Designed miniproteins, single chains, continued (3). Designs and how they scored, part 108

Each design is a single chain, and the fold is of that chain. pLDDT is the mean over its residues in the fold that is shown.

## One batch from the design tools (miniprotein)

Design m11753
Fold by ESMFold2-Fast:
Structure m11753 (fold): chain A 95 residues (1-95)
Amino acid sequence: MSPLEVAEKLVERIKELGEAHGLDVEYEITKVSDKEVVVTITLTDRETGEKGTFEITVSEDEDGNVHINVKEIGDVPPRAHYVLQTALLETLKSL
């Protein structure tokens, strides 16, 4: 599975879990190379209006292993953090 396919799968899972947990999901996928994709994702809590933003780098190493690095940008509400962590774990288990 390519870094782009992994990123798309992760985003779809975040959208599904976000909708289930009362979050609006906005995202942008940037293909840096065939081996690196950056996803910027913003989750907005529908009840509070609080926003959490994450920068997710999906990359492939020299051995063909996929690595996912997550950077939290600013203060992230607990619900957004829960959705991201759950989606990430489920995506990694499906690789």
Scores: mean pLDDT 84

Design m11754
Fold by ESMFold2-Fast:
Parts: C-alpha cells; structure tokens; sequence
Structure m11754 (fold): chain A 55 residues (1-55)
C-alpha cells in the first residue's frame, strides 16, 4: 500500500515536471479523484502537489 502510494505520487510529480501548468493540473485532479476511494493518502498528496503548481 505505502510503496504503491509513493509510486503514484512519483508519477504525478513527473506529470507536473513534464507538462504545462494547465495540463498538469487537469491530469493531477483526475488522478486524485480516481485514487480517492482506493488510496486516499496518495490522492491527498497529489492534491497538495497540484496546489504547489498553482502557487
């Protein structure tokens, strides 16, 4: 569970680095929503990353 959450967060971080702000935010939002029920910890961390991109 923990290692899987880290893998999703690492993938989200790569999306943030490799895409424009608008595209990155859209992808991260969808990823967080998809993970909210199965991995709420990963979803929360992805939402935090989204807020960092918007700052």
Amino acid sequence: ASARAEAFVAAARRVAAGNDRETAVDILDKAADALEQSMPEAAARIRELKEEILA
Scores: mean pLDDT 77

Design m11755
Fold by ESMFold2-Fast:
Structure m11755 (fold): chain A 78 residues (1-78)
Amino acid sequence: SLEERIKEVVDYAKTLDSVLSLPEEEQEKLIKVLEEIVREFPDVPVEKIKKYLDETTPLEIIEEYEKDKKAFGEKLKK
């Protein structure tokens, strides 16, 4: 389900030192971005989103997503 996919991504993000070291406001912002990514790009596997979290910084994810949401989604599908 969508709710299970969102929970899986958010729970994974909360285990990462790169996320946990952020101020609370930035953590909340990242979580909202991740929830939106899962909702808007249902064809992107959860495993790909987790891998992207491992390979990039939270700040870069937020910046890239806010700059161009559609281009970000297309990048994740590849």
Scores: mean pLDDT 83

Design m11756
Fold by ESMFold2-Fast:
Order: C-alpha cells, then sequence, then structure tokens
Structure m11756 (fold): chain A 104 residues (1-104)
C-alpha cells in the first residue's frame, strides 16, 4: 500500500479510537482533537526525529489556539517530551495525567 492508502485506511480506526476515548472521558466535543493527535502519530511513523518534533510542536500550538481540553494538551506535551527524550518531564506529565484521569 502507498503511504496515502495506509493513512486513509487508518483514519477509520483512528475515528473509532478517538470516539471511544472521548466517550470514556465523558467529553464527546473532544473527538476531533483526539482524532488529530492519532493522525499526527500516524504521520510521524517512520519520520526522522527532527520531523516528528516539528509535527508534534505544530499540533500542540494548534490545539492550544483552539482551546483544547487539558487532557488533550497533556497527551501532546507527553508526546513532545518523549520525542525530546526528557525523562523527568515524561514522569511529571504522566503523574499529572494519571491524577486527572483518576478524578473522572
Amino acid sequence: STREEMIAAGRAKIEGIARETAEFLGRLEDIEHYKRVLETLLEARGSPREERLALVEQLLAELRREGADEVVILLVELLLAQVREDQARIAELQERLEKILAEL
């Protein structure tokens, strides 16, 4: 399959995962934001580190401008920390995310 065909086929699965995640968290309005996070991960697959960093940084800026939910922002910040290999930041963000999810 071409990269385009693979991305297109993946979008249906991404939509399902995004919807299920938003339903679990009780925020259906966040479906499109979760979908974009998952689509960005698919686009980043096999890309050089510098390209992955740029994609995640762009996504974070766009989601912040759109007023995305704290959980969505934390997930993208965690992805950014992982690309940067910042272990201390990864640990901090994982703890914050787990605390928020435990309060739902």
Scores: mean pLDDT 78

Design m11757
Fold by ESMFold2-Fast:
Structure m11757 (fold): chain A 93 residues (1-93)
Amino acid sequence: MEKVREIAEELAKILSRSKTPAGLLLAVAVALSILRREGLMGPLAEPPPLPPVSIDELAEMAKKARTVDELIEVANRAFATVRETLDPEVLAM
């Protein structure tokens, strides 16, 4: 699907330019919103035991994404990275 490639490229650009948790959250939120609106996203209720990865690795994964499932994996790994970075205890200090 051409839309998947466009979303993947846009997500990769945002991830490459933004090294902040806020930028990462925005990129993921935009990608998931578009996928949901187009009916390309299934339920994301089950979190796989995926380790967090660097933002640079996420950008590379996004560039190589060719399917909806690959975009969903990038989003899930991005959420794992955000959870590690935005620990409420660390943010409160």
Scores: mean pLDDT 62

Design m11758
Fold by ESMFold2-Fast:
Parts: sequence; structure tokens; C-alpha cells
Structure m11758 (fold): chain A 101 residues (1-101)
Amino acid sequence: SPLAQIKQILTKYLGQILFIINMALAGKISTDEAIDAIKKIMDQFIKDIAPYVSQETLEKLKAERDAFVAAAKGASPADLARLYDQFVGKVGDIFRQIEAE
């Protein structure tokens, strides 16, 4: 089902973002390298999920990506972890609304 594919895509890309954040927290990459990698992962997430969601949902996901990217400027690794938790929560809310329809 489209919903099962959405859940698989979410699990994949959110897991990749968390991995990058954990690398930054461990001091293995810089925060700027982490932010650049996360941007690329988020862009690929938007591309891969687009066939399974409405245009309205896609616009909401793009807005959350843009909000994360804007807030990530000058962020510490701890700030990136907090911003990730916020992003996961907001994306979760968007998809809970779809499941209710």
C-alpha cells in the first residue's frame, strides 16, 4: 500500500539523518559537514516520497525541511539533535493526519 511505502521511506531517511547527527555528536565530522549531508538526505527524501503523497503534504514536508535548514545555521551538534527531534515530531504529525483520512 502507499502507506507502507511511506513508512519504509520515512524509516530509511530519518535513520540516515540520525546517523549523520550521531557522527557529529561523536566529533567524527564537523557540524557544517553534517548540515550539508542532512540537506542532501532531506532532498532525496522529498524526491522519493513525492509519488506517494498529495501536493499539499509534499509542500508541508518541504516547509519542515526549509525550517530545519534555516534553524541549523550556526547550530552545535546538540542543537542538531534537538532540531532532528522537532523535525521527526512534525513529520510524524503530518503522516498521522494522513492515516486518519
Scores: mean pLDDT 87

Design m11759
Fold by ESMFold2-Fast:
Structure m11759 (fold): chain A 76 residues (1-76)
Amino acid sequence: DLDAYIEANLNPAAQAYLRRALELLAAGAPREEVLRLVALAAKEAGEPLFRDWTEEELEARAAEVRRKAAELEAER
């Protein structure tokens, strides 16, 4: 789960950005704004969040995040 990843693997500043992104997702903020915060978290961590993932795994993870964002937007 993304939340568990945030707690276990990121420095405090990167965690703050990702937690804010998840809060915005839950609040129904635009998907673009959420993804910008995820990008900021990746920069703050100093490495890509998914550096160990294959391209297929990265696509699957991105699709999962997009689906969750769409579900939260639909519930809004």
Scores: mean pLDDT 60

Design m11760
Fold by ESMFold2-Fast:
Structure m11760 (fold): chain A 90 residues (1-90)
Amino acid sequence: SNEEKWKEIQKIAEERLDKLKENGQISEEEAEKLKKLLEEIRKRFIERNVETEDEAFEVVVEFAEEKGLSDEEKNELLNLVHKAIEELEE
């Protein structure tokens, strides 16, 4: 289902964050913050019946603006979602 798809994408993105943390590329606090943001984004994808990558990116951009995230944080979230979608499709 669409809900199961976005839940799997969140899981893949969280696994990527765990690897970045294990490699010392991000802090535990940064990983936890991004995981919380990903959970909120996933819930919004479900609420808006997001089905395409383009729709997902629009929602991430809107979410980042609403939360007052930096361009760096926004781009990191966009990259995490993009790579998780790619991994799920292959």
Scores: mean pLDDT 84

Design m11761
Fold by ESMFold2-Fast:
Structure m11761 (fold): chain A 91 residues (1-91)
Amino acid sequence: MLNVSVSAHGNTVVAVAELEDDMENARLIIHDKTTGKVVEQKVRGGDKVTVTTNLPEAATVTIHVAILQEDDGVLLSAVEYAEKTVEVKAE
């Protein structure tokens, strides 16, 4: 099971994704669709991946998260996917 939380603090967005189930040869991809920032990491059950983005001004930020299984280094398919949207407000 993929658990995704996204929060905003001032102009800073923090996305945390966690793979709760033990899954071998899994990759976690976090894609900030607003800034184009991508973080990819090999993960196992209980692993957390955090992405922090600073915005120059107020904006709506959309985060896409996917779990991919790979076999011998080849990505096979997305097995779990989540989309989260957060609004960054000017203080």
Scores: mean pLDDT 72

Design m11762
Fold by ESMFold2-Fast:
Structure m11762 (fold): chain A 60 residues (1-60)
Amino acid sequence: SAGDRRGVEAAASLEGEGAGTAGAAASKQAHDMGDRESYEAGVRAAARGNPAAAEAARRA
């Protein structure tokens, strides 16, 4: 989703405003699924403003 990079970049920027709450919820859900490594890596990448890494983790 190369065309989606702009959206992911905007989402990463928005994440800065609600990173704490969104990150906690995402981490909790990933923990329940048992796929925490991949999902948490994606959440952390998004929080740091890494759209490429967040996109890769989202597709995984």
Scores: mean pLDDT 52

Design m11763
Fold by ESMFold2-Fast:
Structure m11763 (fold): chain A 103 residues (1-103)
Amino acid sequence: SEFEKKAEEYYKKANDESLSTIERAKYWVLAAYYYKKAGKFDKVKEIYDELKSRADTLTPAELAALVFIEGLLKNDPALFNSAVILAKHFDEDLAKLIEELKK
């Protein structure tokens, strides 16, 4: 599907080590969101498990992305709200992105 192709593109960008951790956090959010829209919850869980396995090494922006992705898996509005609050402390654009996608 179109959503799956977007998710795959964003997943590749999220793994691009030449990008800033803030840019990569945005791409993690977008990849997981579009995999969910494509009905590929297995892929959302793979991303969650990957980031969770290295959570202690994540920047605050990447941690906000992880919290958002957990929200997608659990369908939990409280986790979406927590991700927005976390993101606002580190990057306004990331916070705005999560705010738009949590709907």
Scores: mean pLDDT 87

Design m11764
Fold by ESMFold2-Fast:
Structure m11764 (fold): chain A 75 residues (1-75)
Amino acid sequence: MEVKPAVYKAEKDMTVEELAKELAKKLEEETGRPVVAIVPEELKDEIVKAGDLVKVALFTGPNVIYLLVGEVIKE
């Protein structure tokens, strides 16, 4: 299992859940593998503004990639 940290910059105002779903869908389209987004319950309604950074961890399983949202860094 490989753990890869990644940081994404928000291009517009949206919820963390919406951003995680968009990133998961894009990664699924690029890799051809199922991607499961995991957003902590307390972060689902958090609003990310344009310019904010979101830290994620990517876990590669045998048939799936897990995208775990960890931290939001506001500008």
Scores: mean pLDDT 78

Design m11765
Fold by ESMFold2-Fast:
Structure m11765 (fold): chain A 73 residues (1-73)
Amino acid sequence: LDAEYQEGYQQGIEDGKKSKKPVDDLLKEAKKQHDDALATMRSLGVPPELIAQAEAYSRGYLDGLEDQGKKQK
């Protein structure tokens, strides 16, 4: 879980730096996509361990984007 969070966090920082869009827009888009994906995984009966890994990555990604947005101020 910690590894998945850290991978997500690094990717969020990188995407935030490279994007020409405001970070707030990226956060809204990513959160919606991640929430929809996780809901689909749960509805399909994906094993809890894989869902937990996806949640950890998603949380890291969103945190990375948010932190990158704060640095741009």
Scores: mean pLDDT 79

Design m11766
Fold by ESMFold2-Fast:
Structure m11766 (fold): chain A 84 residues (1-84)
Amino acid sequence: MHPIIKGLAERFGVSQQAISDLFRSYVPRVLANPGNYQQIAQDIVADIERTFGRAIPANRRNALILGLSQLIRNMYDNPQDFQP
């Protein structure tokens, strides 16, 4: 399990499985859009906020988007880590 998935699960008070399932749903989009990591990260953040009903504070949002962009790059380079 990727450390950022664990951190997101703890932050939102949800299971690591719930966060992992959300990220797995984005794998096809990540693979189809190489280099578009920041935009996909922003979309994932919005999806998490909508799905779990919690807003991310603005001062934490930028750091999370940067961390997610790196995770999305890792999904593109190592998609097997995020397969079902």
Scores: mean pLDDT 72

Design m11767
Fold by ESMFold2-Fast:
Order: sequence, then C-alpha cells, then structure tokens
Structure m11767 (fold): chain A 60 residues (1-60)
Amino acid sequence: DLAAGAIADVLGVPEEKARELLKKNPNPTAEEIAKAFGVSLEKAQEAVDTAKWIREIEEL
C-alpha cells in the first residue's frame, strides 16, 4: 500500500495505476515500470528502490 503511493509520487502518476501494477507484479523491474508509465529508466529505478525500502520497513 505505502509502496504504491511512493511509486506514484516518484513517477508523478496516479496511485491507482501504481496499485494495479503492484497487484499484477509485486516486484516489477525498473524497465517494466518505465514501459508501463512512459517514464525514464532512472525515475523507474528510483521508484523500485523506494518501494523496496518501504516494504523492508513494513516487515520490521
């Protein structure tokens, strides 16, 4: 949930679309995100790293 919000914020896309992506693929690659949202690979990687960080914190 928080991971979807973080991806949306980083990419500037609607949170609903980020949630849909994570529901279909919980661990999307930067390339998959870049293609899905039409963003740069650098921004997609930032979103992946942010989502990973949030999931790691939620496990604690």
Scores: mean pLDDT 76

Design m11768
Fold by ESMFold2-Fast:
Parts: sequence; C-alpha cells; structure tokens
Structure m11768 (fold): chain A 67 residues (1-67)
Amino acid sequence: SSAIAARRIAQDPDPQRALAGVRVLLEQGRVDVARAAAELMLASPDPARRAAGAEMQALIDEHLRAA
C-alpha cells in the first residue's frame, strides 16, 4: 500500500533517514509514495519534520524536472 509505505517513511525518527527513504522511492519511480510521505511530514506539528518535508518536496520537484 502506498499509504503504508509513505507513513513508514514519514514516521522515521531521523529526518535524514526519512529523506534518504524518499530518494530511494524516487529512484524506484514511486513518485506518488514520495509525495505522500512529504505531505505527511509537512502536516506535522513538529517544525523539524515540516522542514524535512519541505526538503522532500524540493527533491521530488528536482527529480520530476530531470525525468
């Protein structure tokens, strides 16, 4: 499930591991899962997680322009 995969990435206690997970998803062509993970991070009440979500969004946008 895309929702389960996205939640797993977004719930990683280490934002750097979460970001690495999004990079792997993009390499696998799983853009929808990467977007869902970024959206979950951006919706977080934690400012550090929102910052990581913004970095994920930038990475997704870069990947889509390169494709």
Scores: mean pLDDT 83

Design m11769
Fold by ESMFold2-Fast:
Structure m11769 (fold): chain A 74 residues (1-74)
Amino acid sequence: MNPTSEDMQVAYLAQEVTLLLGTVETAEATSTIMGNVLDGKMSADEAKKILEEALELAKQGKLDEAKRLVVEAA
């Protein structure tokens, strides 16, 4: 199936979260979130909200809270 523009936005956000948090666990969680969007188990809007919230927490220095949010959402 061809990814939508929204699916592509989720992929870019997931990559940014992975780069900022820098752990294998968060990389696996972001990959699971992307997979759930592609499988229709999660909307692109829901995934974007989770990843944007994680980015905001990371920018505030709340790295553990950001990691927990992404891992629990996967």
Scores: mean pLDDT 79

Design m11770
Fold by ESMFold2-Fast:
Structure m11770 (fold): chain A 97 residues (1-97)
Amino acid sequence: MSKKELEAEVLEAFAAMHIELARKYIEQGDVAAAVEMLERAVELMREVKELGYEPSEELIEALIEAAERAAEEARRQGDEETARRAEEIKREAEELK
């Protein structure tokens, strides 16, 4: 394994952790915190691409699912700004495919 390959694996692990933390925040109704975690996951996955590696399809799908759930919960709470941010995350995650 090259140094860059190991770095990409570590970045994907951090992205997975942020997605899991976002899911917990959604379950607690804290959609603003969830969206912050998902925004960090997108940034980490972009860094994987910058290193010349493709992000895991499973993680991209998990990110899209979490963003959809965050948008739905934000709309349920009447938080249109957080819903819009979640929709942006979904779009950015689709671009990672």
Scores: mean pLDDT 87

Design m11771
Fold by ESMFold2-Fast:
Structure m11771 (fold): chain A 61 residues (1-61)
Amino acid sequence: AKNYVLSGVKGPADAVEVNNIEQLIAAAKKDNVANFYVTEDADPTYVSIANQLGIKVVEVP
């Protein structure tokens, strides 16, 4: 499983950056995504899509 982070958000050093919803969906199809790192100010669509894909969302400051 891989960690992913939304562009502009500080995630773990091993996290793969995604810039949009299409990249998040592509990542979920290609990899077993462990965690997706976002901020509170992130578009709620990211959280909704991640939840639909069974991805754990981690909110960071």
Scores: mean pLDDT 81

Design m11772
Fold by ESMFold2-Fast:
Structure m11772 (fold): chain A 69 residues (1-69)
Amino acid sequence: SEELEKLLKELLELVKEIYLNGNEEQKKKLLELLKSNQEKLDNLGDLPEEEQIKLLEELIKELKKIKES
C-alpha cells in the first residue's frame, strides 16, 4: 500500500528526529508514547490495512505534538 508505506516512512523519520534532536522531555514523551502503544505496534501486521493506517496516523499526530512542544 502506497499510503501505508508513506505513513511508515513519516513515522520513522519523526521518531529519528525526536531521538536525535529532541530535548530530554521530548525523548521521555517519545518513549512513553511507544510504550503505551507497544502491544498494538508488536501486532501491527495482524491488523487490517485500514486499522494500520489509522494507528500510524494517530501516532504521527502525537509525535508532531511532541516535536512542537
Scores: mean pLDDT 85

Design m11773
Fold by ESMFold2-Fast:
Structure m11773 (fold): chain A 70 residues (1-70)
Amino acid sequence: SEKEKEAQKKINELVEESKKRHQELIDRFRAEYEKTPPEEQYELGLKFTVEALNITGEEVDKIAEIRKEV
């Protein structure tokens, strides 16, 4: 189906965008982690995890919306 091909293209583009967002988050986390006192590193790690989950959640939700249009 042509609609299925168009949906897959949109999903592929969204996945690539999410990968870039995750890489930017990882780069920011590494920079912040190196400057963070040991006693605060655990909380920074939790914050990073929440932000990463939010990016993944947004990706999943947008894929679900695209799939509903097919």
Scores: mean pLDDT 85

Design m11774
Fold by ESMFold2-Fast:
Structure m11774 (fold): chain A 87 residues (1-87)
Amino acid sequence: DVKKEVEEKYEEVKRIYEEAKKEVEESEEPKPEPLEKAAKKAEELIKYLDEVSFVKGLGGPIWLDYKKEAEEIREEAKKKAEEIKEE
């Protein structure tokens, strides 16, 4: 079930991003790597959604919503990681 696979991948990306945000917030010496990992996982999900939409004709509004949320996670995670690197 492609829908369940997409939902599982999205939940994993969201979990990784939430864990990365918490680690950065609670750390005395925050590292960019957790946020970079979250951004990479979000990018992988975006590529997967594009592939599934093209190959399996699953171009419904629900896939666009997941892609938008994944793009927002990617952008925010990259921005926060760069802010840490410019310390």
Scores: mean pLDDT 77

Design m11775
Fold by ESMFold2-Fast:
Structure m11775 (fold): chain A 83 residues (1-83)
Amino acid sequence: SMVQDLLKRAEQYREESKILKEKHEELKKMSEDADNFAKTASPEAQVKINEFREILEKQSNYLEKQAEKREKEAQAILDEAQG
């Protein structure tokens, strides 16, 4: 049915959001670990660690926004399915 198809689609978006949130937390943790390591590293190592951290932060922020977008899409579909 149309309602079942909508519910399945909403569930898929929620699962995608969950995976993206898990990846966001992984990258955020890696960035935090890199920041902590940089505090005791040589100046030369700090430059490379900070560059890596900037990449991780950009990717982490992107994943968070994508997760939020999928959750909003899921909610919109659920609202439509319920009337």
Scores: mean pLDDT 87

Design m11776
Fold by ESMFold2-Fast:
Structure m11776 (fold): chain A 78 residues (1-78)
Amino acid sequence: MEEKIKKIKETLRKAFIAYDKGNKEEVRKYLTELAKLVLGVPEEDVTDEIIREALEKVQEYFDLGEAGKKVIEKLLEF
Protein backbone atom coordinates (compact mmCIF):
# COMPACT_ATOMS: atom_id res chain seq x y z
CA MET A 1 0.00 0.00 0.00
CA GLU A 2 2.70 2.56 0.96
CA GLU A 3 4.65 1.70 -2.22
CA LYS A 4 1.54 2.31 -4.38
CA ILE A 5 0.89 5.68 -2.67
CA LYS A 6 4.54 6.65 -3.22
CA LYS A 7 4.35 5.74 -6.94
CA ILE A 8 1.14 7.75 -7.36
CA LYS A 9 2.67 10.83 -5.68
CA GLU A 10 5.88 10.47 -7.74
CA THR A 11 3.87 10.12 -10.97
CA LEU A 12 1.82 13.24 -10.13
CA ARG A 13 5.06 15.15 -9.42
CA LYS A 14 6.54 14.04 -12.76
CA ALA A 15 3.36 15.04 -14.62
CA PHE A 16 3.41 18.48 -12.97
CA ILE A 17 7.12 19.00 -13.75
CA ALA A 18 6.39 18.12 -17.41
CA TYR A 19 3.43 20.54 -17.37
CA ASP A 20 5.64 23.32 -15.95
CA LYS A 21 8.20 22.67 -18.73
CA GLY A 22 5.43 22.80 -21.38
CA ASN A 23 6.07 19.21 -22.49
CA LYS A 24 2.54 18.04 -23.43
CA GLU A 25 3.76 14.60 -24.57
CA GLU A 26 5.40 13.86 -21.19
CA VAL A 27 2.31 15.17 -19.33
CA ARG A 28 0.10 12.76 -21.33
CA LYS A 29 2.56 9.89 -20.66
CA TYR A 30 2.54 10.40 -16.88
CA LEU A 31 -1.24 10.94 -16.73
CA THR A 32 -1.66 7.66 -18.64
CA GLU A 33 0.65 5.89 -16.13
CA LEU A 34 -1.36 7.43 -13.28
CA ALA A 35 -4.68 6.19 -14.73
CA LYS A 36 -3.25 2.67 -15.18
CA LEU A 37 -1.93 2.70 -11.61
CA VAL A 38 -5.10 4.12 -9.97
CA LEU A 39 -7.88 2.46 -12.03
CA GLY A 40 -6.08 -0.64 -13.36
CA VAL A 41 -7.04 0.10 -16.99
CA PRO A 42 -4.88 -0.93 -19.99
CA GLU A 43 -3.00 1.88 -21.78
CA GLU A 44 -5.16 1.51 -24.92
CA ASP A 45 -8.32 2.33 -22.90
CA VAL A 46 -6.93 5.56 -21.37
CA THR A 47 -9.10 8.47 -22.52
CA ASP A 48 -9.37 12.05 -21.22
CA GLU A 49 -12.44 10.91 -19.22
CA ILE A 50 -10.48 8.03 -17.63
CA ILE A 51 -7.63 10.42 -16.72
CA ARG A 52 -10.14 12.81 -15.11
CA GLU A 53 -11.66 9.91 -13.12
CA ALA A 54 -8.20 8.78 -11.96
CA LEU A 55 -7.28 12.32 -10.83
CA GLU A 56 -10.58 12.60 -8.92
CA LYS A 57 -9.93 9.25 -7.20
CA VAL A 58 -6.37 10.30 -6.28
CA GLN A 59 -7.73 13.50 -4.70
CA GLU A 60 -10.32 11.54 -2.64
CA TYR A 61 -8.20 8.48 -1.78
CA PHE A 62 -4.85 10.07 -0.88
CA ASP A 63 -5.94 13.39 0.75
CA LEU A 64 -3.34 15.45 -1.10
CA GLY A 65 -4.18 18.77 0.59
CA GLU A 66 -4.43 22.18 -1.11
CA ALA A 67 -1.10 21.93 -2.98
CA GLY A 68 -2.11 18.54 -4.42
CA LYS A 69 -5.54 19.88 -5.43
CA LYS A 70 -3.89 22.73 -7.37
CA VAL A 71 -1.62 20.24 -9.16
CA ILE A 72 -4.67 18.18 -10.18
CA GLU A 73 -6.52 21.32 -11.40
CA LYS A 74 -3.55 22.30 -13.61
CA LEU A 75 -3.23 18.77 -15.00
CA LEU A 76 -6.97 18.73 -15.86
CA GLU A 77 -6.45 21.91 -17.96
CA PHE A 78 -3.77 20.10 -20.04
Scores: mean pLDDT 76

Design m11777
Fold by ESMFold2-Fast:
Formats: sequence, structure tokens, C-alpha cells
Structure m11777 (fold): chain A 64 residues (1-64)
Amino acid sequence: DSVVNRVVAAVNDFFANRDQVTVLQLLDYLRQQGFSDAVVNRVRDRLMATGRVVFSQQQVVDAL
């Protein structure tokens, strides 16, 4: 999906200078990049389903 590819690209950019991020930090970044509430909420739900509070880049990508 073109939307999924754009989210993955934004995640990769966000992790360029970070080893780990919280769900809130990532969701705020996606909002700043212009993603809709529907996309941000889907990412939130997938990340929260993992039970993790902190994520590496690969853990975020695997949850999407």
C-alpha cells in the first residue's frame, strides 16, 4: 500500500537519530508529517497490541 510505504519511510526517518522511541513520540511525529488521524490511530492500535512501551525501528515496522 502507498500509505504503508509512506509510514515506513517516515518511521525510518524518525529512527535516523534514535535507537528507541515511545508510542507517543512516534505518533506525534507522524502527525507532524501530515498523516491523517485514521492512519495515526491504526499505527497506535497495532503498536499497543504488541504490549510494548518502547520500540526499535524493526519492532515498529514488524507491527505495521
Scores: mean pLDDT 85

Design m11778
Fold by ESMFold2-Fast:
Structure m11778 (fold): chain A 96 residues (1-96)
Amino acid sequence: SEEEINQLVDEYVRLVDEAIEALKNGDLERLRELFERIVETVRELAELTKDNPLLASKVGMLILGELVELYLVASEEAMPLVEKLNEEVSRILKSL
């Protein structure tokens, strides 16, 4: 449903904002936990949009756009985790 998609988009944005704060604080353990939740939210969004290619493209663009902020704030130590998240998210978006 549109309501369910909007709720998951809001959750996704909130999780990315929390991940940015974890990156700024150097909290790699919290970052790993947040990344697992981000991946789960992306899987749910991909499943809900799979039968609507235009909506899937729009949501996918939003998802990938938000991840760019993680790259901009990531330390060298956190970069492998951010790259792994981007690879997982990209894989999910391509599979659906």
Scores: mean pLDDT 86

Design m11779
Fold by ESMFold2-Fast:
Structure m11779 (fold): chain A 73 residues (1-73)
Amino acid sequence: EEEAIEAARKVAEMVVEGASSEELGKLLASLSDETREIASAAARRARALKEENPELSKEEIIEEAVEFAREAI
């Protein structure tokens, strides 16, 4: 649970910082299947928020993606 949330936060941070798909893929590949699914969901949420709400700060996007991941557990 906590491990999945920390992975989700790290992936959301990478998305808002503009990390490459290769960098994201390497991190996701190192995770267990369940944690990877949750982290991938957080990454998609962060990406959607960044595209749909350009007024949100990086911190706001990360926290929203993490809350989304908590609800997915």
Scores: mean pLDDT 78

Design m11780
Fold by ESMFold2-Fast:
Structure m11780 (fold): chain A 95 residues (1-95)
Amino acid sequence: MEMSLEELKEKIKELSERLTEILLEVAELFPSLSPEVQKEVEKKMKEIQELAKEAGEKLAEGLKTGDIEKYKEALEIIEEILKKAEEMLELAKKS
């Protein structure tokens, strides 16, 4: 079913709030991790930051043009970010 622009914005907000929670948990765990795990977490964080830049560009374009497809593209990128963030948190929780 097609999502409305308002539904897309709300979904993006919900996923962004979840991402923030995961990033805070990872930050709290980070100092207790081994140097090897810290390096892997930093690598995943850089991947997340690059995807976040792409999502931000799509959202800015959508805001400027009113193109709903840009919000859909941003949502897909944000869903990928969340998946990577959850994998990063799982890595951080392992000894």
Scores: mean pLDDT 84

Design m11781
Fold by ESMFold2-Fast:
Structure m11781 (fold): chain A 100 residues (1-100)
Amino acid sequence: SDIEKMEKLVEEMKKMIEELEKILAETTDPKTKATIQAMLANMKSILDDMQAILEQLKANPDLPAEEREQLLLKALVYYIAVSGELFVAQRMKAREEAAA
């Protein structure tokens, strides 16, 4: 179901946030740390928005197909955004380690 798919995306996003928190804990450069802290705050905000979409889908099982598709597309965009932030943070960490 759409709800089950969204719940899986939410759980995956939570795991991505946990991974970014681990990267933050291992980061020593102040500038990189500040950037990762900002990314983490943004990812948590996106997770809140994703959870709001999940609640809309749960509250409105008979949503018109077009409206449901729009919510699912928005959720996919949020998931991609969070994945992209984690990817950037992982590359920043790798560069810092290579420079040391």
Scores: mean pLDDT 85

Design m11782
Fold by ESMFold2-Fast:
Structure m11782 (fold): chain A 62 residues (1-62)
Amino acid sequence: MDVHTLVAIAELEEAKARITDPELLARIDAAIEQLKSETDVARIEAIVKEVEAQLREAGVEP
């Protein structure tokens, strides 16, 4: 796993501490697991962007 993916995972794990919605927490957990197993850079970027959009909609900074 490259450094950029590790940083993204760490930022998402920190964001989980600010989230109380169990549905959003489940989505973030799923995204972290996908990032751990994904090797395609374009797919990693798409996952990160989707999760950041969900966090912004919930009022949480990524």
Scores: mean pLDDT 75

Design m11783
Fold by ESMFold2-Fast:
Structure m11783 (fold): chain A 69 residues (1-69)
Amino acid sequence: SVLDLVPEAARGPARELLGALRAKGAGGEAALRVVLRDLADQLGVASLAEADPGAVRQRLEAMTAAARA
């Protein structure tokens, strides 16, 4: 699952972003996978599993707000 790419503490926000992307017709899981790859690059990590869960959570919440605007 694409949600397995994020730390467990960030899976709630990741599900909300997935819902927002689906509502916009933006390809659901495929679109989320691209977003998560870009987020890992922005945080300077090879995988989000290695990133600070709080930082991942905060960024996903901001992306969800932007996606709903």
Scores: mean pLDDT 81

Design m11784
Fold by ESMFold2-Fast:
Structure m11784 (fold): chain A 85 residues (1-85)
Amino acid sequence: MSLEEAKKKLEELLKRLEELSKQIEKDPDNLELRKEMQKLVEEIRDLYESVKEEDKEELKEYIKKLLEERKASQLARDAVNLAFS
């Protein structure tokens, strides 16, 4: 997958992640929302692993910057950090 395609796909996944994080904050005991969060973390990880090794650092930096610009929740940031670990 190209770096530009990965950036676009990750932007969409991060939007879904933030929406899901807000739902979890409203209903923290909802196990189905927690399962959806786990699936999303795996999707982000798989996408990150699908890019060329040389592009991984740029992609990681791009996503961290995007999370800062969007003022992403701590739950969303933690999920992304877990995906990249």
Scores: mean pLDDT 82

Design m11785
Fold by ESMFold2-Fast:
Structure m11785 (fold): chain A 85 residues (1-85)
Amino acid sequence: SAMEELEKLVAEIEDLVARGKAAIAAHPGDQALIDQYLAELEALMEKMKPLLDKVYEEDPEKATALFNRAMQALQEFGRLAAENL
């Protein structure tokens, strides 16, 4: 279902951010590495958009909660990336 796909995708975003944080911390100043993780996150975000629309029509509260989780993960990654440039 769209709900299950969205939940899996948000979990993938959270996992990618966690892995990216560890990788960037191990290689401070590696802009190419930061760019690689940003590109992967952007690809997941593009997949998330149509799923969010479908889930929002059926369960707006759940869609909002999942969107907020994805946004928190992205904000955390952006902060860390800025600190390591």
Scores: mean pLDDT 86

Design m11786
Fold by ESMFold2-Fast:
Structure m11786 (fold): chain A 62 residues (1-62)
Amino acid sequence: MKTPIQKFIEAAKKNLGKPLSEVVKAAGLNDSQASLILTLAGILPNDDPITEEDVEKLENPK
């Protein structure tokens, strides 16, 4: 069973260059789950396109 963060990472890798809102929908996450994951990864919750650097931050949260 995939964790919410694993679902987010997989969706981000498949949707590179798409707005964050589309990645969240693709991952099947609710707003609370997405907000928590973004905060832990140090990613700002704006609708900027997802980058490979954002994926690396999701895989290696501080």
Scores: mean pLDDT 75

Design m11787
Fold by ESMFold2-Fast:
Structure m11787 (fold): chain A 90 residues (1-90)
Amino acid sequence: MESLEELEKALNEAIAAAKAGDFEAAIEKVKRAMEIIEKDESLPEEYKEKALRLLEDAIAALKAGDSDGAIQKILEAGRVAGLGYAEGQA
């Protein structure tokens, strides 16, 4: 239910903010994505833990000013949570 759409929106907004150099906004959107993942009852616990760890790594990268590293971690977390970010089929 709707959690994948909300997660995709939060992660896309985090990526956009990171690309714009707005690391504070990017961190807030990553934190929102973490809340969505934690509340998602359909996601297996192993995937939740992995996705949350990747998003924590993304926050660390954003705090270090590494937008490229943060974006890669955000995309990987999205894929773990069920979003098709890395397999570009329209």
Scores: mean pLDDT 80

Design m11788
Fold by ESMFold2-Fast:
Structure m11788 (fold): chain A 65 residues (1-65)
Amino acid sequence: MTELDIAVGELAIAVAHLTGEAVEYEGPVKAVYVPSGASKEEDEKQLKELILKLREGKAGETKAE
């Protein structure tokens, strides 16, 4: 668990704020979308959980060196 995880999540929210529709992202990382504001409270919850999952995936990549 790292503070950067929150920074990444906040970045995703910022993108959703700009475009108003971050959920449309269909790239290699699908764990950082959904902060589009489906539910303000759940948005934060999912965002944090997604960040953690994204972190796990990235941790797996570093381990799979």
Scores: mean pLDDT 51

